# Designed miniproteins, single chains, continued (5), part 61

Each design is a single chain, and the fold is of that chain. pLDDT is the mean over its residues in the fold that is shown.

## One batch from the design tools (miniprotein)

Design m18104
Fold by ESMFold2-Fast:
Structure m18104 (fold): chain A 57 residues (1-57)
Amino acid sequence: MEEKIKKAEELVEKYLAENPELTDEQIDRIAQETGLSKEDVRELANALRARRRKEAL
């Protein structure tokens, strides 16, 4: 996995642990820190949220 995507995954997982719904502000911060687009971050967050739901069970 590319460094930018890996860093974005770590940040998304951290924010999802604190807030089950990511805010637009949190998505914007992740995009700024990783250099990914907001759309890419939203897509990644949706994928990780689905995975986290399975982990919670």
Scores: mean pLDDT 73

Design m18105
Fold by ESMFold2-Fast:
Structure m18105 (fold): chain A 89 residues (1-89)
Amino acid sequence: AAAAEARERAEAKARIAELLELGHEWVKNGIEPDDETIAELEAEARRLEPYLPELQAEADRMREEEGLSGREGMEKLVEAYREAARAAA
């Protein structure tokens, strides 16, 4: 039971990291996704919403400990989640 929950959380965090990276890449390259792509991402975001409080708490901790802005903390968390997902696979 606990192992299955840990795997689901790791997969959810990895997916959040992928979505944040995709969004950042679109902003960086001036890409505006079409309405269909946005709708798909919103559906994914709703499924991942239960994990957002944990991600937010980790970002808040990084701001407090490292003095990083919320955005900088989130970008660092994306990298950390990618590494954690790779280690868990």
Scores: mean pLDDT 67

Design m18106
Fold by ESMFold2-Fast:
Order: structure tokens, then C-alpha cells, then sequence
Structure m18106 (fold): chain A 69 residues (1-69)
């Protein structure tokens, strides 16, 4: 449980920083997808979830990314 909780906390903070960098035009959606080890479609879904304050959807996507490795 502890290792999974730590991984989720790190992933959440890291993804939030990436989404903010995309918002500010510092990186592209493609670069964020490569850094996350996921697709541009997944990054787009995370951005939409964040913009709509859909924390449940954002959490589900983060859990899926963590579960991949």
C-alpha cells in the first residue's frame, strides 16, 4: 500500500507539472505523452478532465499509467 501511495503521489505531482507546462506553451502535447510513456490521446483526456474538474476521471487515468509500470 505504501509504495503504491507514494507512486500515485509522485505521478500526480509530475502530471500536474506537465499539464501546466503544456498550458503555458513550454512543451507540446506530444512531448508530454513521450515523457509520460503514453499516447497524445491520453494526455488530451487528462487535460479535458483537469479543465472540467473531473478529479475521478483524472485519477483513473493516472492509476492506469502507474499500473503500466
Amino acid sequence: ALAAAEARGDAHRWVTQLLNAIRNGEISQREAAEALGTSQATVSAMRNALENDDLSRLAAILQEIIARR
Scores: mean pLDDT 68

Design m18107
Fold by ESMFold2-Fast:
Structure m18107 (fold): chain A 71 residues (1-71)
Amino acid sequence: AAADARGQAVADKLRELVEKYGSRELATLVLIAMESFGLPEEKAIEIAREVLKEHPDATFGERVALIKEKI
């Protein structure tokens, strides 16, 4: 293989989410919510937007924990 297939799949998902939602930070949180918490994309984007809006200065780890609390 010319590239790591797992890394490529994650990169492709992130790129698609960035194109769709226009924000790398938002897209990353959506990806985590979908992959780690099993949320559908539409629900993941709603929660991720709310976390970023309410806690803009939160660390990445805090943002992940805040998403879990909103589930």
Scores: mean pLDDT 77

Design m18108
Fold by ESMFold2-Fast:
Structure m18108 (fold): chain A 85 residues (1-85)
Amino acid sequence: EEERDVARETALRLQIIGAEVEYEIALKNPEKAEEWKKRAIQTYEDAIKGAEELAREASPEVAERYRKLTDEIKKKLQELIEKYK
């Protein structure tokens, strides 16, 4: 099901972009920042779960790629949390 895996990876990458957009909206709209921040955090958390699932299902070589992606998403989530303390 290589086509399904490509679609799932594409969806995951779009989720990450969505979280980044939500974060930018929060920065531009201070009065709604908390609401957009919560949405961005949720989107990142969902993306982390998706990447971890892909890593579990993948071959060892591909799994390493998804583990690195998971670490990158976790880093972005941590940056979001730190910046909004």
Scores: mean pLDDT 75

Design m18109
Fold by ESMFold2-Fast:
Structure m18109 (fold): chain A 89 residues (1-89)
Amino acid sequence: MSKEEVEEIGKKFIEAARELIERREEVQALLDSLPEEERREAVERAIEHIRALAEKIAKLLEEAGLEELAKEVREAAERAIELLREIGE
């Protein structure tokens, strides 16, 4: 994967995390529409996925010499996870 491709993926991840936070009310409404068990499973899966994806992207960015963007990806993931924990519980 090229440095440019990894940088693009990192930026898209940060954008997606920001959109999730901006759409907090919409995400909460969607989760509230689910039965409690399904909501809990959806939140847990989303958190696990976000964390795993962020670590993979951050590692690729670090290997490409983009340490600052790697930190931004991890920070964006942490903010998104915190939001999901708040609205999912």
Scores: mean pLDDT 84

Design m18110
Fold by ESMFold2-Fast:
Parts: C-alpha cells; structure tokens; sequence
Structure m18110 (fold): chain A 72 residues (1-72)
C-alpha cells in the first residue's frame, strides 16, 4: 500500500517521501487550491505551492490505494 513517511515544507515547496510512491500522484491541498506532482522513481515528490499547505494525499491512478497527512 502507499505510505507517506515524511512531509517537509520549505520555501513555497512541499517535499513528500514515502513507500510505494514511485510514479504515483501527490496532491497538496492549500488555501489557494490543490497543487499536484508525480513522485519520482525514488518515491519523492516536490510540489510547488503558493498558499498555506493543509493536507497531503498520495493516490494511485485508480484511486483505490491512498494515504494522507493533515498539516492543519
């Protein structure tokens, strides 16, 4: 299953790492709306944000496998 192991917020970016994230999509819900990025082969996604990050969700393309972390 997808598992988020860390979320780091720095300089308008959210860096998400996890298990089984490689090639999966990461959505960061912000006060300015959702931002999305695809995780690399190492299970790392870097998402550029302009608003306050509220929640991170990593999800498979079929939506059946997901994990999320609340930041607020």
Amino acid sequence: AIKITSVEVSDGKVTVTGENLAGKYVVVLTSAGPAIAKADANGVATVDIEGEPLRVTAVSEDGKDKDSVDLK
Scores: mean pLDDT 82

Design m18111
Fold by ESMFold2-Fast:
Structure m18111 (fold): chain A 107 residues (1-107)
Amino acid sequence: SIEEAAEEIADAIVEGKAEEAIELAIKAFKSLKTEEERLKFFELLTEKIIEKAKKSSKEQQRKAVETFEKLVEAIAPLLSELSEEVREKIVDLLVETHIELKELAGL
């Protein structure tokens, strides 16, 4: 499910598993057929990332920032395939999540 994919990717991010997080995110994105499902996926993913990061140590929060940055760079080309409206909403979610993760990590 979208919920299970978001959970697994969020776990990989807080554990610093960049390659695993990227592979899972690309697979999840490509498995979704509608822009509404893709938007919902990123909404759930960003929510789960913040939820797990809040429960993590400062060292894990710093790893989450680095891993999240690598994930965003890797998925950016996929976001270019979306409509401008949906892309803007997802980019806004990713920017907000990055800011929150940096604040949690003391960066």
Scores: mean pLDDT 89

Design m18112
Fold by ESMFold2-Fast:
Structure m18112 (fold): chain A 69 residues (1-69)
Amino acid sequence: SMSELQQIIDEAKKEIENARSREELLKVFQSAVDRIQNLPGASQEQIDQAMLELGRLVREKLEELDRRE
C-alpha cells in the first residue's frame, strides 16, 4: 500500500540524512530500492512514484557529500 511505501521512504530519509559517505548512501539506497520493489500489492505507478522521491532524496544528499571532497 502507499502507507507502507511512505514508511519505507520515511525510514530511508532518516538513514540518508545520517549517511557520512557515498558508500553509506549507496547501501541505504540499495536497501530502500529492494524494499520498495519487493513490496506485495503495490502498483507499478506507486512504485515509480516512490522511486522518484527516493531518487530526489539521494541526489540532494549526494550534492552535500560532493561538497565535502
Scores: mean pLDDT 81

Design m18113
Fold by ESMFold2-Fast:
Structure m18113 (fold): chain A 120 residues (1-120)
Amino acid sequence: SPRREEILARAEKVGLPKEFLDIVRQLLDEIDRLEASPNPTLEEVNRVIELLKKLFDLLGEEAQKRNDYELMVEIKKLYLETLDKIEEAVKNKASPQEIADIFYEAVEKLLEIAEKIREK
């Protein structure tokens, strides 16, 4: 997927730790599996959410180590907004592609935050 390749290239260029990069790869694999599913189960959606939470937790730990309260708030806000969008999409029986797009957008925004951290 061109979008997947762009996200991975951005993550590598930012110089994210290997552990963070490995979780990004796992998350993208689970999003692709979800998108390919004709009727995504709540279990499949929850697997993506669990990996996404791991990325937010790692990024939140980096912000906390830097005593960057504004960044911690930005990370928490993005996570909560993403959960709300997913809950609404599932409730409205959105397509697998629409649900996958929400997760891809969350990863892209999380990378924007990571890029800001690495520019310091």
Scores: mean pLDDT 84

Design m18114
Fold by ESMFold2-Fast:
Structure m18114 (fold): chain A 66 residues (1-66)
Amino acid sequence: DDTRRVAELLGVDPAVVSEALRVLEMTAAGVLRAIDEHGVERVRRAIAEALRAEGRDDLAEEIERA
């Protein structure tokens, strides 16, 4: 499952990843491609900022704290 792979790479719970992807209307496969192209830390930061823009500071903190 691509969602579990994203969760392992970001060091967060798969449920947090699933909700973040739902909020941002992204696919786990798309995130894995972005990680391959840009690196884990850049993608982590981009996801956290996008979640804050959507008013989901709770999810952004979970992504950043891992």
Scores: mean pLDDT 86

Design m18115
Fold by ESMFold2-Fast:
Structure m18115 (fold): chain A 87 residues (1-87)
Amino acid sequence: SKQEEILKKIKEEIKRLYEIAKKDTEKMREALAKDERLSEEQKEELLKGVEESLFNMIRAIAKLIAEREGLSEEQREELEKFIEELK
């Protein structure tokens, strides 16, 4: 159905955004690795914070898209589960 196609497209877009976020985090890891002022523990905490922030942003975007597209509560729950499984 058209609704199933919309949900599939949203999942594909969310997955793409997550892949971009991972690549950006990798670039940040490389930049932080060169910083001599921060401890390894501080670098790990910063990267974890960035990853969590990016993931929360992707989740928020997904919820806005789902609301805009008029997804059912069941479809929104399926989308939330899909996002959690990307971790």
Scores: mean pLDDT 82

Design m18116
Fold by ESMFold2-Fast:
Structure m18116 (fold): chain A 88 residues (1-88)
Amino acid sequence: SEEERRMEELRAELAARHAELQAEAAARGLSDEEVGARQMEALMLLAGVPREEAEEWARRLLEALRAGDWATAEELAAEAEARIQALL
């Protein structure tokens, strides 16, 4: 199906992006929280979420993770996943 094909394309792009982010994190000493926020932003952008929305989401996620607010981080991750799925 179109949805299955799109998911397969996203998985391939996400795998490549994840490898890039891990390499950059290792090279630049990025925190786990920063890597997580950037992975969320990249996934949202790949799914077609507007850049401004994706950047704001990543910023909110990073703030929650840095504050140790796992409940808010979990909520933001769930919202991003639902947003991505709605675009497929």
Scores: mean pLDDT 76

Design m18117
Fold by ESMFold2-Fast:
Structure m18117 (fold): chain A 111 residues (1-111)
Amino acid sequence: SDLVEKARELRRKGLEAYRKGDLDTAKKYFEEAIELAKKVDTIEGKLVLGESLLGLAQVYLDQGDLDKARKYIEEARKVADELLAQGDDISASMLYMGVAVNELGLEREEK
């Protein structure tokens, strides 16, 4: 079965739960999406991995767990760096934007 398609669906469900304020459900879906996306060594798999890591980081920011938020933001940045090294500037740029937004959120919570 296409693990990338399953990871995208889980990430989408995580985002829907997050938008409804169901942080526990959002966290579970993002964690499941990350687990599946890590099994796929493709550009599409790395994009879903990075997006799901950023979703999980946002959940931890909203919960006030700044150390976990920072950890997942750093993991997403590493995925963006890998995409850039592979020549996928568009996917890398999308993830770098998400990293920047989450880093700004983290700095605001720490001050």
Scores: mean pLDDT 88

Design m18118
Fold by ESMFold2-Fast:
Structure m18118 (fold): chain A 67 residues (1-67)
Amino acid sequence: SPDAQIAALQEQIDQIVAETKRQAKAILNDSSLSPREKTIQLMLLLADSTGQIVELRAQISAIEKAA
């Protein structure tokens, strides 16, 4: 059903968010990185995860419009 497909895509988004939070904490806790290097790595991480989430949300929107 469309609702089941949307639920599966939402679970994928939730997993990406959880993984991004774990990676962000690892970056923040890395004593080998300067504050500037941490900022750059966090920005790159957030850009990548945001791109993935936008694509998944576009799929949800397409399913909603088809239903």
Scores: mean pLDDT 89

Design m18119
Fold by ESMFold2-Fast:
Parts: C-alpha cells; sequence; structure tokens
Structure m18119 (fold): chain A 56 residues (1-56)
C-alpha cells in the first residue's frame, strides 16, 4: 500500500502551506500575485484532504 508515501506527501504539503501563508503576510504583493497565491493555497489544501481520504 502507498500509506507511507501519502503520509510523507501530506506532511510536506502542510509545511509548504504554512510557509506560503506566513510568507505572503510579510511580503507586499500585487493583487494579481495575491490571487495566484490564494488559488494555489486552495489547491494545496484540497490536495491534502484528498490524500488523507486516500490514506484510508
Amino acid sequence: KKKESYKKKIDFLERELKAIEEGRKQVPLTPEEQEALDRYIEKVKKSIENLKKKLE
């Protein structure tokens, strides 16, 4: 089963998500850059949830 790979991927994505959310609060961004980050953050969060579901 792929459980170990899924757990490692979830952990990696959660760390990346935290770093991105912290970084965007510190760096002045254009509205377009902010929208792009918001979309990416939503995609990452959904990927984490989907991976958790696949973890059985």
Scores: mean pLDDT 77

Design m18120
Fold by ESMFold2-Fast:
Parts: sequence; C-alpha cells; structure tokens
Structure m18120 (fold): chain A 71 residues (1-71)
Amino acid sequence: MIDMEDIDLAMADIQESVIKLAIKNTPPKDWSKEDAQAGLRLLDRVEEIKGELSPELKAAREELKAVVAAA
C-alpha cells in the first residue's frame, strides 16, 4: 500500500511544472477558452493538494478566469 499523500504531491509537482512551462511560453490572456478551462482545472487540483499556489500561478489563475468569463 502506497501513501496517497506521496503520490498526490508527486503528481501536483509534475502538473505545476507543466503549467508553469505553458504560461511561460504563452501568456494566459492569449489562451483559448478551452485551454483556459483545462488550465484552471489543473491549477485547482494543484492548490487542493499543496494548499496554496505560488504567486506566479495565482496570477495565471486570475488571468485564465478572466479569459473563461470573457468568452
């Protein structure tokens, strides 16, 4: 039996790295509604597992929310 906390932390770290690379290559404001929705789901999961998002990811989350709301 593997500790679920260890698995969740590893998955959250991978997901955090992936989304950081995505926003570094393309500003969140330039994302499509579909991509922004996917990004928000990923950020929500990272926040749930880690308890808090970095300032960079918090800023990206608000920009992605604006994209979804505008579309």
Scores: mean pLDDT 77

Design m18121
Fold by ESMFold2-Fast:
Structure m18121 (fold): chain A 80 residues (1-80)
Amino acid sequence: MEAELRRKLIELVSEITRLYKEAVEAKQNGDTEKLNEIIEKIRELVDQIRELAKQLSPELQATADRIIAFAENVIKELEK
């Protein structure tokens, strides 16, 4: 159902946002182990969004693609 897929997309985006905040804190604290763990979790969530996007309308697919691009840029910035 589209409403269920939309809810799942929102949940995945919220989780990425939460992990990003934790990653920034880990980076500021020099906790490289925690930072790497969080980056891997963000990558897993990006893969879940990619799979979910295949089931979405073209407009929601475009939104998912923008979210993926944003998350990939975040990972690049965290990795330097």
Scores: mean pLDDT 81

Design m18122
Fold by ESMFold2-Fast:
Structure m18122 (fold): chain A 90 residues (1-90)
Amino acid sequence: SEIEELQKEIDKLKEEMGELIDEYHNETDKDKQKEILKEIISKLDKMIELYRKIAELAKEKGDEILAEEFESQVELLEDQKKKLEELLKS
C-alpha cells in the first residue's frame, strides 16, 4: 500500500538521521557541525512531509486514530526542527 511505502521511506530517514546525529555529537569543527545540522534539518523536513501525507491518506480511509497519531508526530517534529534551526543561529 502507499502508506506502507511511505513508512519504509520514514524508516530510511530515521536511520540516516541517527547516523547524522552521531556525527554531529562527535564533530569538533563548528563549520562541519553546522553542515551536519543542516542535513539533519533537511531530512527532518522530508520526514514531516511523509508523516503529513500518511495522515492525509488515513483521513481519506476514515482511520481517524492513525491520522491523529501521525498529526501528533508532525507537531513533535516541527518543534524539533525549530530547536535545531535556533542552534544554527548560535
Scores: mean pLDDT 87

Design m18123
Fold by ESMFold2-Fast:
Structure m18123 (fold): chain A 80 residues (1-80)
Amino acid sequence: DEEIEMGKKLAEKLEQLESNNVPEEVQKEIDNIKEEILSKKEIKELTSEDMQKMVEEAEKKGPEEALLMTLALHKLLMES
């Protein structure tokens, strides 16, 4: 079942990010999303409504895109 397999992959990616043992490939995807966000809006101007809309738009593309967007936003805020 593709849906179950996707859920497992997302859970593994989330666990890897929490353990700070993130594959370089996933880190590059997150960094690219961060750069795209920063190119359009400064962190200090990024509202909770803007972040929610970004996650919702990513979720329309798929659960993996939504996870990557959420992780990119979280990392961006934590690095501020």
Scores: mean pLDDT 70

Design m18124
Fold by ESMFold2-Fast:
Structure m18124 (fold): chain A 79 residues (1-79)
Amino acid sequence: SDMDAEMVRIAWAVLTSSLRSKFGKDFADAVSKEAASDDLDTAIANLKKLSETAGPAQQAELDDAADFLRRVKAILDSQ
C-alpha cells in the first residue's frame, strides 16, 4: 500500500541518516546504492551480505541496520 511504501521510505531515511552520522556521507551513499530495495527481504539480505565484507565497526552497524529493517517488516506484516 502507499502507507507501507511511505513507512519503508522513512525507515531508509532513518537508517541512512544514522550511517551518515557515524561513517560519513560517502559510506551511507554506497550502502544505499548496494542495499536499497523496494522489497524489505531483499534489502535485509543485501545489508547482511555487505556486513560480511565490511570492517568490524561497519559490520556491527550494518547488522543493526538489518535488524532495524526486520523490525519494520514485522510491524508491516502485522497489519
Scores: mean pLDDT 83

Design m18125
Fold by ESMFold2-Fast:
Structure m18125 (fold): chain A 65 residues (1-65)
Amino acid sequence: SAAEEIAALALAGGASEEEARAIRDAVEAGDGHKAQDLLTRLVARGLISAEQAQAAGRLIRETHG
């Protein structure tokens, strides 16, 4: 699922298990604002790239509308 792929991306970038779970939960709940805030924080910390965050955002929109 999109939520699982995005959570795996966060973990691969060095996010904690708690952060990855929070992102998964936000994506599964359709909470786009929370998901975007969490992704933006990972970019700000250098854990994922802006391109990876944009790709994750597209995946969320394609899966949840």
Scores: mean pLDDT 81

Design m18126
Fold by ESMFold2-Fast:
Structure m18126 (fold): chain A 77 residues (1-77)
Amino acid sequence: SDEKAKELLKKGEELFKEAKKAYESGDLQEAARLLQESIFLYSEAYSLATDEELKEKAEKLIEEAKKNLAAVLEEMR
């Protein structure tokens, strides 16, 4: 469970990094898509984690990704 949670967090962080690159290149739709996928993976990691530090890390990453997604969606208006 924790091993799988760590894998999901790592993949989510990679997608979050790709989202930042998409945002910097002006691809707001791709940035939003990647942030949504990142949030999904972080949420799965949170659900699978039994280690408190992993849960706290996942929660913080979810909050950060959600804030970035909200900002991207606002810019698309």
Scores: mean pLDDT 88

Design m18127
Fold by ESMFold2-Fast:
Structure m18127 (fold): chain A 68 residues (1-68)
Amino acid sequence: DLEKKKLELQNLALRVILESLAAGASLEEAIARAKEVLREMKKTADEITQEAIDEVIASMRAAPSAPA
């Protein structure tokens, strides 16, 4: 269920990014906030790897907009 965890991380990261952008933060600030949230989740969930977090953040940098 790594795919399910990765999707949940992507959805969480997108939500944090969108909320940060709506609050007037820059894209870089929004991504930094999302990274912080994902790192906190990694501390409490052994299934969440640094590689999965890095992939999610890399995808957000390449395509920061949520798909419809």
Scores: mean pLDDT 70

Design m18128
Fold by ESMFold2-Fast:
Structure m18128 (fold): chain A 99 residues (1-99)
Amino acid sequence: MTPEELRQLYREVAEHARRMAEAAEKGDTEAVNKAIDELSRAVARLVQAEDPSADPERVEKTVRNYLKELYEKLSPEEFAKRLRDMADIWEARAADPNL
């Protein structure tokens, strides 16, 4: 994977997280669940790209379960904030010149 392809993956996971935050604030449970599946798959691809020894199926399942647990336990506002904080971290990684 090229550094530019890796930066694009970081931008992709950040975008999925921001869309999930917006869906949660709107109370759109179907859109949130779809975004959880999309983000979980994107994170699995990102993790495998950085660590080829990672099991993408295990990573996807772990991330999906984590996001579902957060959505159940947090208010929509707290959940959206957590997702935006994650998106900010991923966008910062995409902008890292040493990536």
Scores: mean pLDDT 86

Design m18129
Fold by ESMFold2-Fast:
Structure m18129 (fold): chain A 87 residues (1-87)
Amino acid sequence: DRAAREALARERAEKVRELALKIGVSERTAEAAAQEVYAILTGSWELLRSIPPSAPDELTPEQLEKLSAIKRAAIAGDLEKAEEIAA
């Protein structure tokens, strides 16, 4: 069911946005991370290509590592692990 898949992807993407903001990244970067997770989970290659890359100096090394781990956990469906990483 496409609608159920999109609803699941939206839920996980919103959690990524929330946790990215919690670790102190900008709203722009948090939204980009959420859109990336949504695009990956829905198979939306056009959307994935439209996401602007983060500037290399925009994130601290710790923020970059945590954000990458949060995205990976959310894509895998492990939202508890994503929340642990953000703590």
Scores: mean pLDDT 78

Design m18130
Fold by ESMFold2-Fast:
Structure m18130 (fold): chain A 116 residues (1-116)
Amino acid sequence: MTFEEELLVLSRLYLTLEEIKKRGGVNAIDDKDLLTELKKQLEALANSSFPDFRALGKQLLEGKLDPSLIKNPVVREFLKRYIEGVDVEVPGVASEPKPLFTEEEFLKIAKAASKL
């Protein structure tokens, strides 16, 4: 898979998670259409030809996350941006975007999607 294909898979997951956040985050787990789309994306990751994408998808469907098991730098950067905080203490430049969810919130949403 090319770098662009890896980014496309992760960007689609990001857009779905951003939409869930806009609709109330964990409260949006009542939106079955969004959860169905998220489940399809997580299942696509779990069935990926790439071991790191497969591991990520499987872990998220099981309601757990261990970023240390992910060796692919693009996947690790994605997890860092979603789960880890952003250093915005210095005015003008943030190197990382603010995460959409806490780890607990993210896993709760992923678990809800997996149970559809």
Scores: mean pLDDT 64

Design m18131
Fold by ESMFold2-Fast:
Structure m18131 (fold): chain A 90 residues (1-90)
Amino acid sequence: MAAEEAREAGERAAEAARRAGAAERPERAVGYAILAAGSGLHAGLMGSRSEEGRRAAEEGGRRALEAGRASESEMGRLAGEAAYRLARAA
């Protein structure tokens, strides 16, 4: 259960980071960056109780980091980095 929730939150973080990088308006980019960070934190919290959950959270955060970098936008990169750090910090 918790590992699945961590995985789903990680997937949301990666998608949010991608959208932050692709957003045409700064306020939308910031909104997606906040969503990416929050989803990364959620993945870390849900994953914290098991090794499988931690791996799922870290993989989700890593995908968010890579999605942000692939966007080649500053906000996308910041969103992905925040998601990755928070997924691992919890």
Scores: mean pLDDT 84

Design m18132
Fold by ESMFold2-Fast:
Structure m18132 (fold): chain A 73 residues (1-73)
Amino acid sequence: SGQALYKANCSGCHGADGKSGPAAPLLTQRSDEQLFQVIKNGKTYQGVSMPAWGKTLTDEQIWQIVAYIKSLP
């Protein structure tokens, strides 16, 4: 599930809620395509770097993570 993939790969940096981790809060208001591209290709914003998960995860797994992120309050 997207929740299990998020907990395994994302929660260490972003927190279980997407907001409380050491990395910047998730921009849940972004489009599904924007979230997919950021997770797949990585991103650097204001000196903070996110790794390119597309080397480790399939596109289907990344879309499951996007769906989970969009379900967060």
Scores: mean pLDDT 70

Design m18133
Fold by ESMFold2-Fast:
Structure m18133 (fold): chain A 66 residues (1-66)
Amino acid sequence: MRKPLSIREYGERVGLDEELIEKLEEMVRKKLSVREAAEIMREVVPAELFTRALVAYDEYLRLSKD
């Protein structure tokens, strides 16, 4: 598929703010694995939003690798 949802669109779908979406974009740019991203997200993402942010990142990476 040539036009998957961007990480920004995934973040918006799960209700993340622009600041958190920018953090996800930075992690994608650095090509971090879900595990690596989870360690960084623990420091920058509020605990309530952590699971949503991690799910968005994981789904994006799964679809982008197809």
Scores: mean pLDDT 74

Design m18134
Fold by ESMFold2-Fast:
Structure m18134 (fold): chain A 60 residues (1-60)
Amino acid sequence: PVAFEDLSDEEKAERLVTLVRLLYPDETDPAAIRRRTREVGRRFGFSEAAIERAIARLLA
């Protein structure tokens, strides 16, 4: 199996999107989504590239 560290930024972003939606299912404010995604992503060791990709997916 591929270790988390060996996942692409796109695969990491997908996992972060799932996690943020699980934790904040009713959040619709774009500023709050950005803030929460960065908080959660940094807390769990996601790269800045994966965090920004996850934000883009959540706001699309």
Scores: mean pLDDT 79

Design m18135
Fold by ESMFold2-Fast:
Structure m18135 (fold): chain A 120 residues (1-120)
Amino acid sequence: MREVLRELLSSLSPEQRAMLATLLAADEDAANLSLDQQVDILYGALRNATERPPLSPRLPPVQDIATLSPVELADVLVRIVEDLLETHGGTLSEEELAAVRALIEALRAWRRELEAREAA
């Protein structure tokens, strides 16, 4: 799991990686964290977002991050960033909004690449 997140962060530009970490941590200092620390932030955010919906009467959470496919993880991560954009969009500048939207598109491109790898 953490290895998949490291691959994602390594595929992003340094600016996009810093932005993603900052958004998820809600802390400007997150931009200056190591790659491994940024992976920990992403993992924490994914774990929180995969909190079980009230679906099953007695089964363990099927959204355990460890059981998700890489494509499902990418979908959850895109949703987290979109939810953060909706929550903070009113406080962001037009340039910051454009940058976050570019990040979402980069995450969607990564998700499509993962889906293609699973099909191969």
Scores: mean pLDDT 66

Design m18136
Fold by ESMFold2-Fast:
Structure m18136 (fold): chain A 82 residues (1-82)
Amino acid sequence: GAIEHLRRALEAAQAGNVEEALKHIDEASNEVGKIRDQLSLEDYEAIVEHLVAARKALRAGDYETAIEHLQRAIDVLERALA
């Protein structure tokens, strides 16, 4: 699911593996789209914004910022699906 892909993206980002991290973010984004009906608009927009910010940070070589945004996206998803 989306959370599993985001955790894999987080692990890849921590390892400095940009290509793997971006791949898992894309997979997580697709999974989030499939469960959009289970999310509030606020939570959906927060997740999308954090994933956009994480992608930009990874492409810029800012791994610390990417990791923070990936963790926030996981937190929103875990809270929303609880």
Scores: mean pLDDT 89

Design m18137
Fold by ESMFold2-Fast:
Structure m18137 (fold): chain A 91 residues (1-91)
Amino acid sequence: MKVHRVHTSPMSEEGAYETLKGAIDEYKGNEVVLEFVDTVENGEAIRKGAEKVKKDYPDVEIEIEMEEFTRTVDGKEVPMLRVTVTLKDKK
């Protein structure tokens, strides 16, 4: 199952960790897609949060992919960051 969550607020390192952890705890064995406004701060927070999450779930194979894309809102191009978290059991 693929679940999408969109976050438009600024993201802290701890907030990114909690968001990713919550998604993993809720959707273990599923693909989770999170979308954020692409800022340097959001990118760094997500990167650090993802690194911490991998340490907390050593028995789960976690694949994290980050992709930059653009969304058009009211005729303006808004840079967006998509984070795809794929959860698989190590067996």
Scores: mean pLDDT 69

Design m18138
Fold by ESMFold2-Fast:
Parts: sequence; structure tokens; C-alpha cells
Structure m18138 (fold): chain A 96 residues (1-96)
Amino acid sequence: SMEELKKKLKELIKQLEDPSTSAEEAQEIAKEIVEILKQLYSQVNEENLAEISNLLREAFLALSSRPEIDKSLVKEILDMEIDLGVLELERAVRKV
């Protein structure tokens, strides 16, 4: 379920923010975070857009704080975040 994915994502972000997490563990956690975010992104609607955008931002900050994490994973999150940001702006313009 979406709630289970959100809970797992938050737990993984906490693990990634823990300085005791090894470089190898951080890389595996980062991959799992990206896969969960892709699943959440595929379920985006008007009701959950802001929440999913916030989760993408939190994940982006967590991954980008770790130099050992593959930059391609960070880029995948950034691309999803930009796409949602554009959708949010387009919705705002249509209401003016």
C-alpha cells in the first residue's frame, strides 16, 4: 500500500542520515529509496502531489549529503522532483 511505502521510505531515510551507516549500506539504501520513490511517483494525483514532492525533497537531501552514493540515483530523484514542481506550477497558472 502507499502508506506502507511511505513508512518504509521514512525508515530508510533515517538509516541513511545515521553517520554509523557504512558506504556500502548507504548505496544499497539509496537504491531502495529510489525504487520506493518511483512507485510513489507512479501513483501521483492532485491529493498527494504536495506530500510526494516533499518526500522526494527529503530523499534528495539525504542522498546528496553522502558523497559515496551514485550521482545517477540523486539525479533520478531530482528529475522526479522537477517534474512534479512543473505540474504544481501549471495547476496554479490555470486557476488565475
Scores: mean pLDDT 85

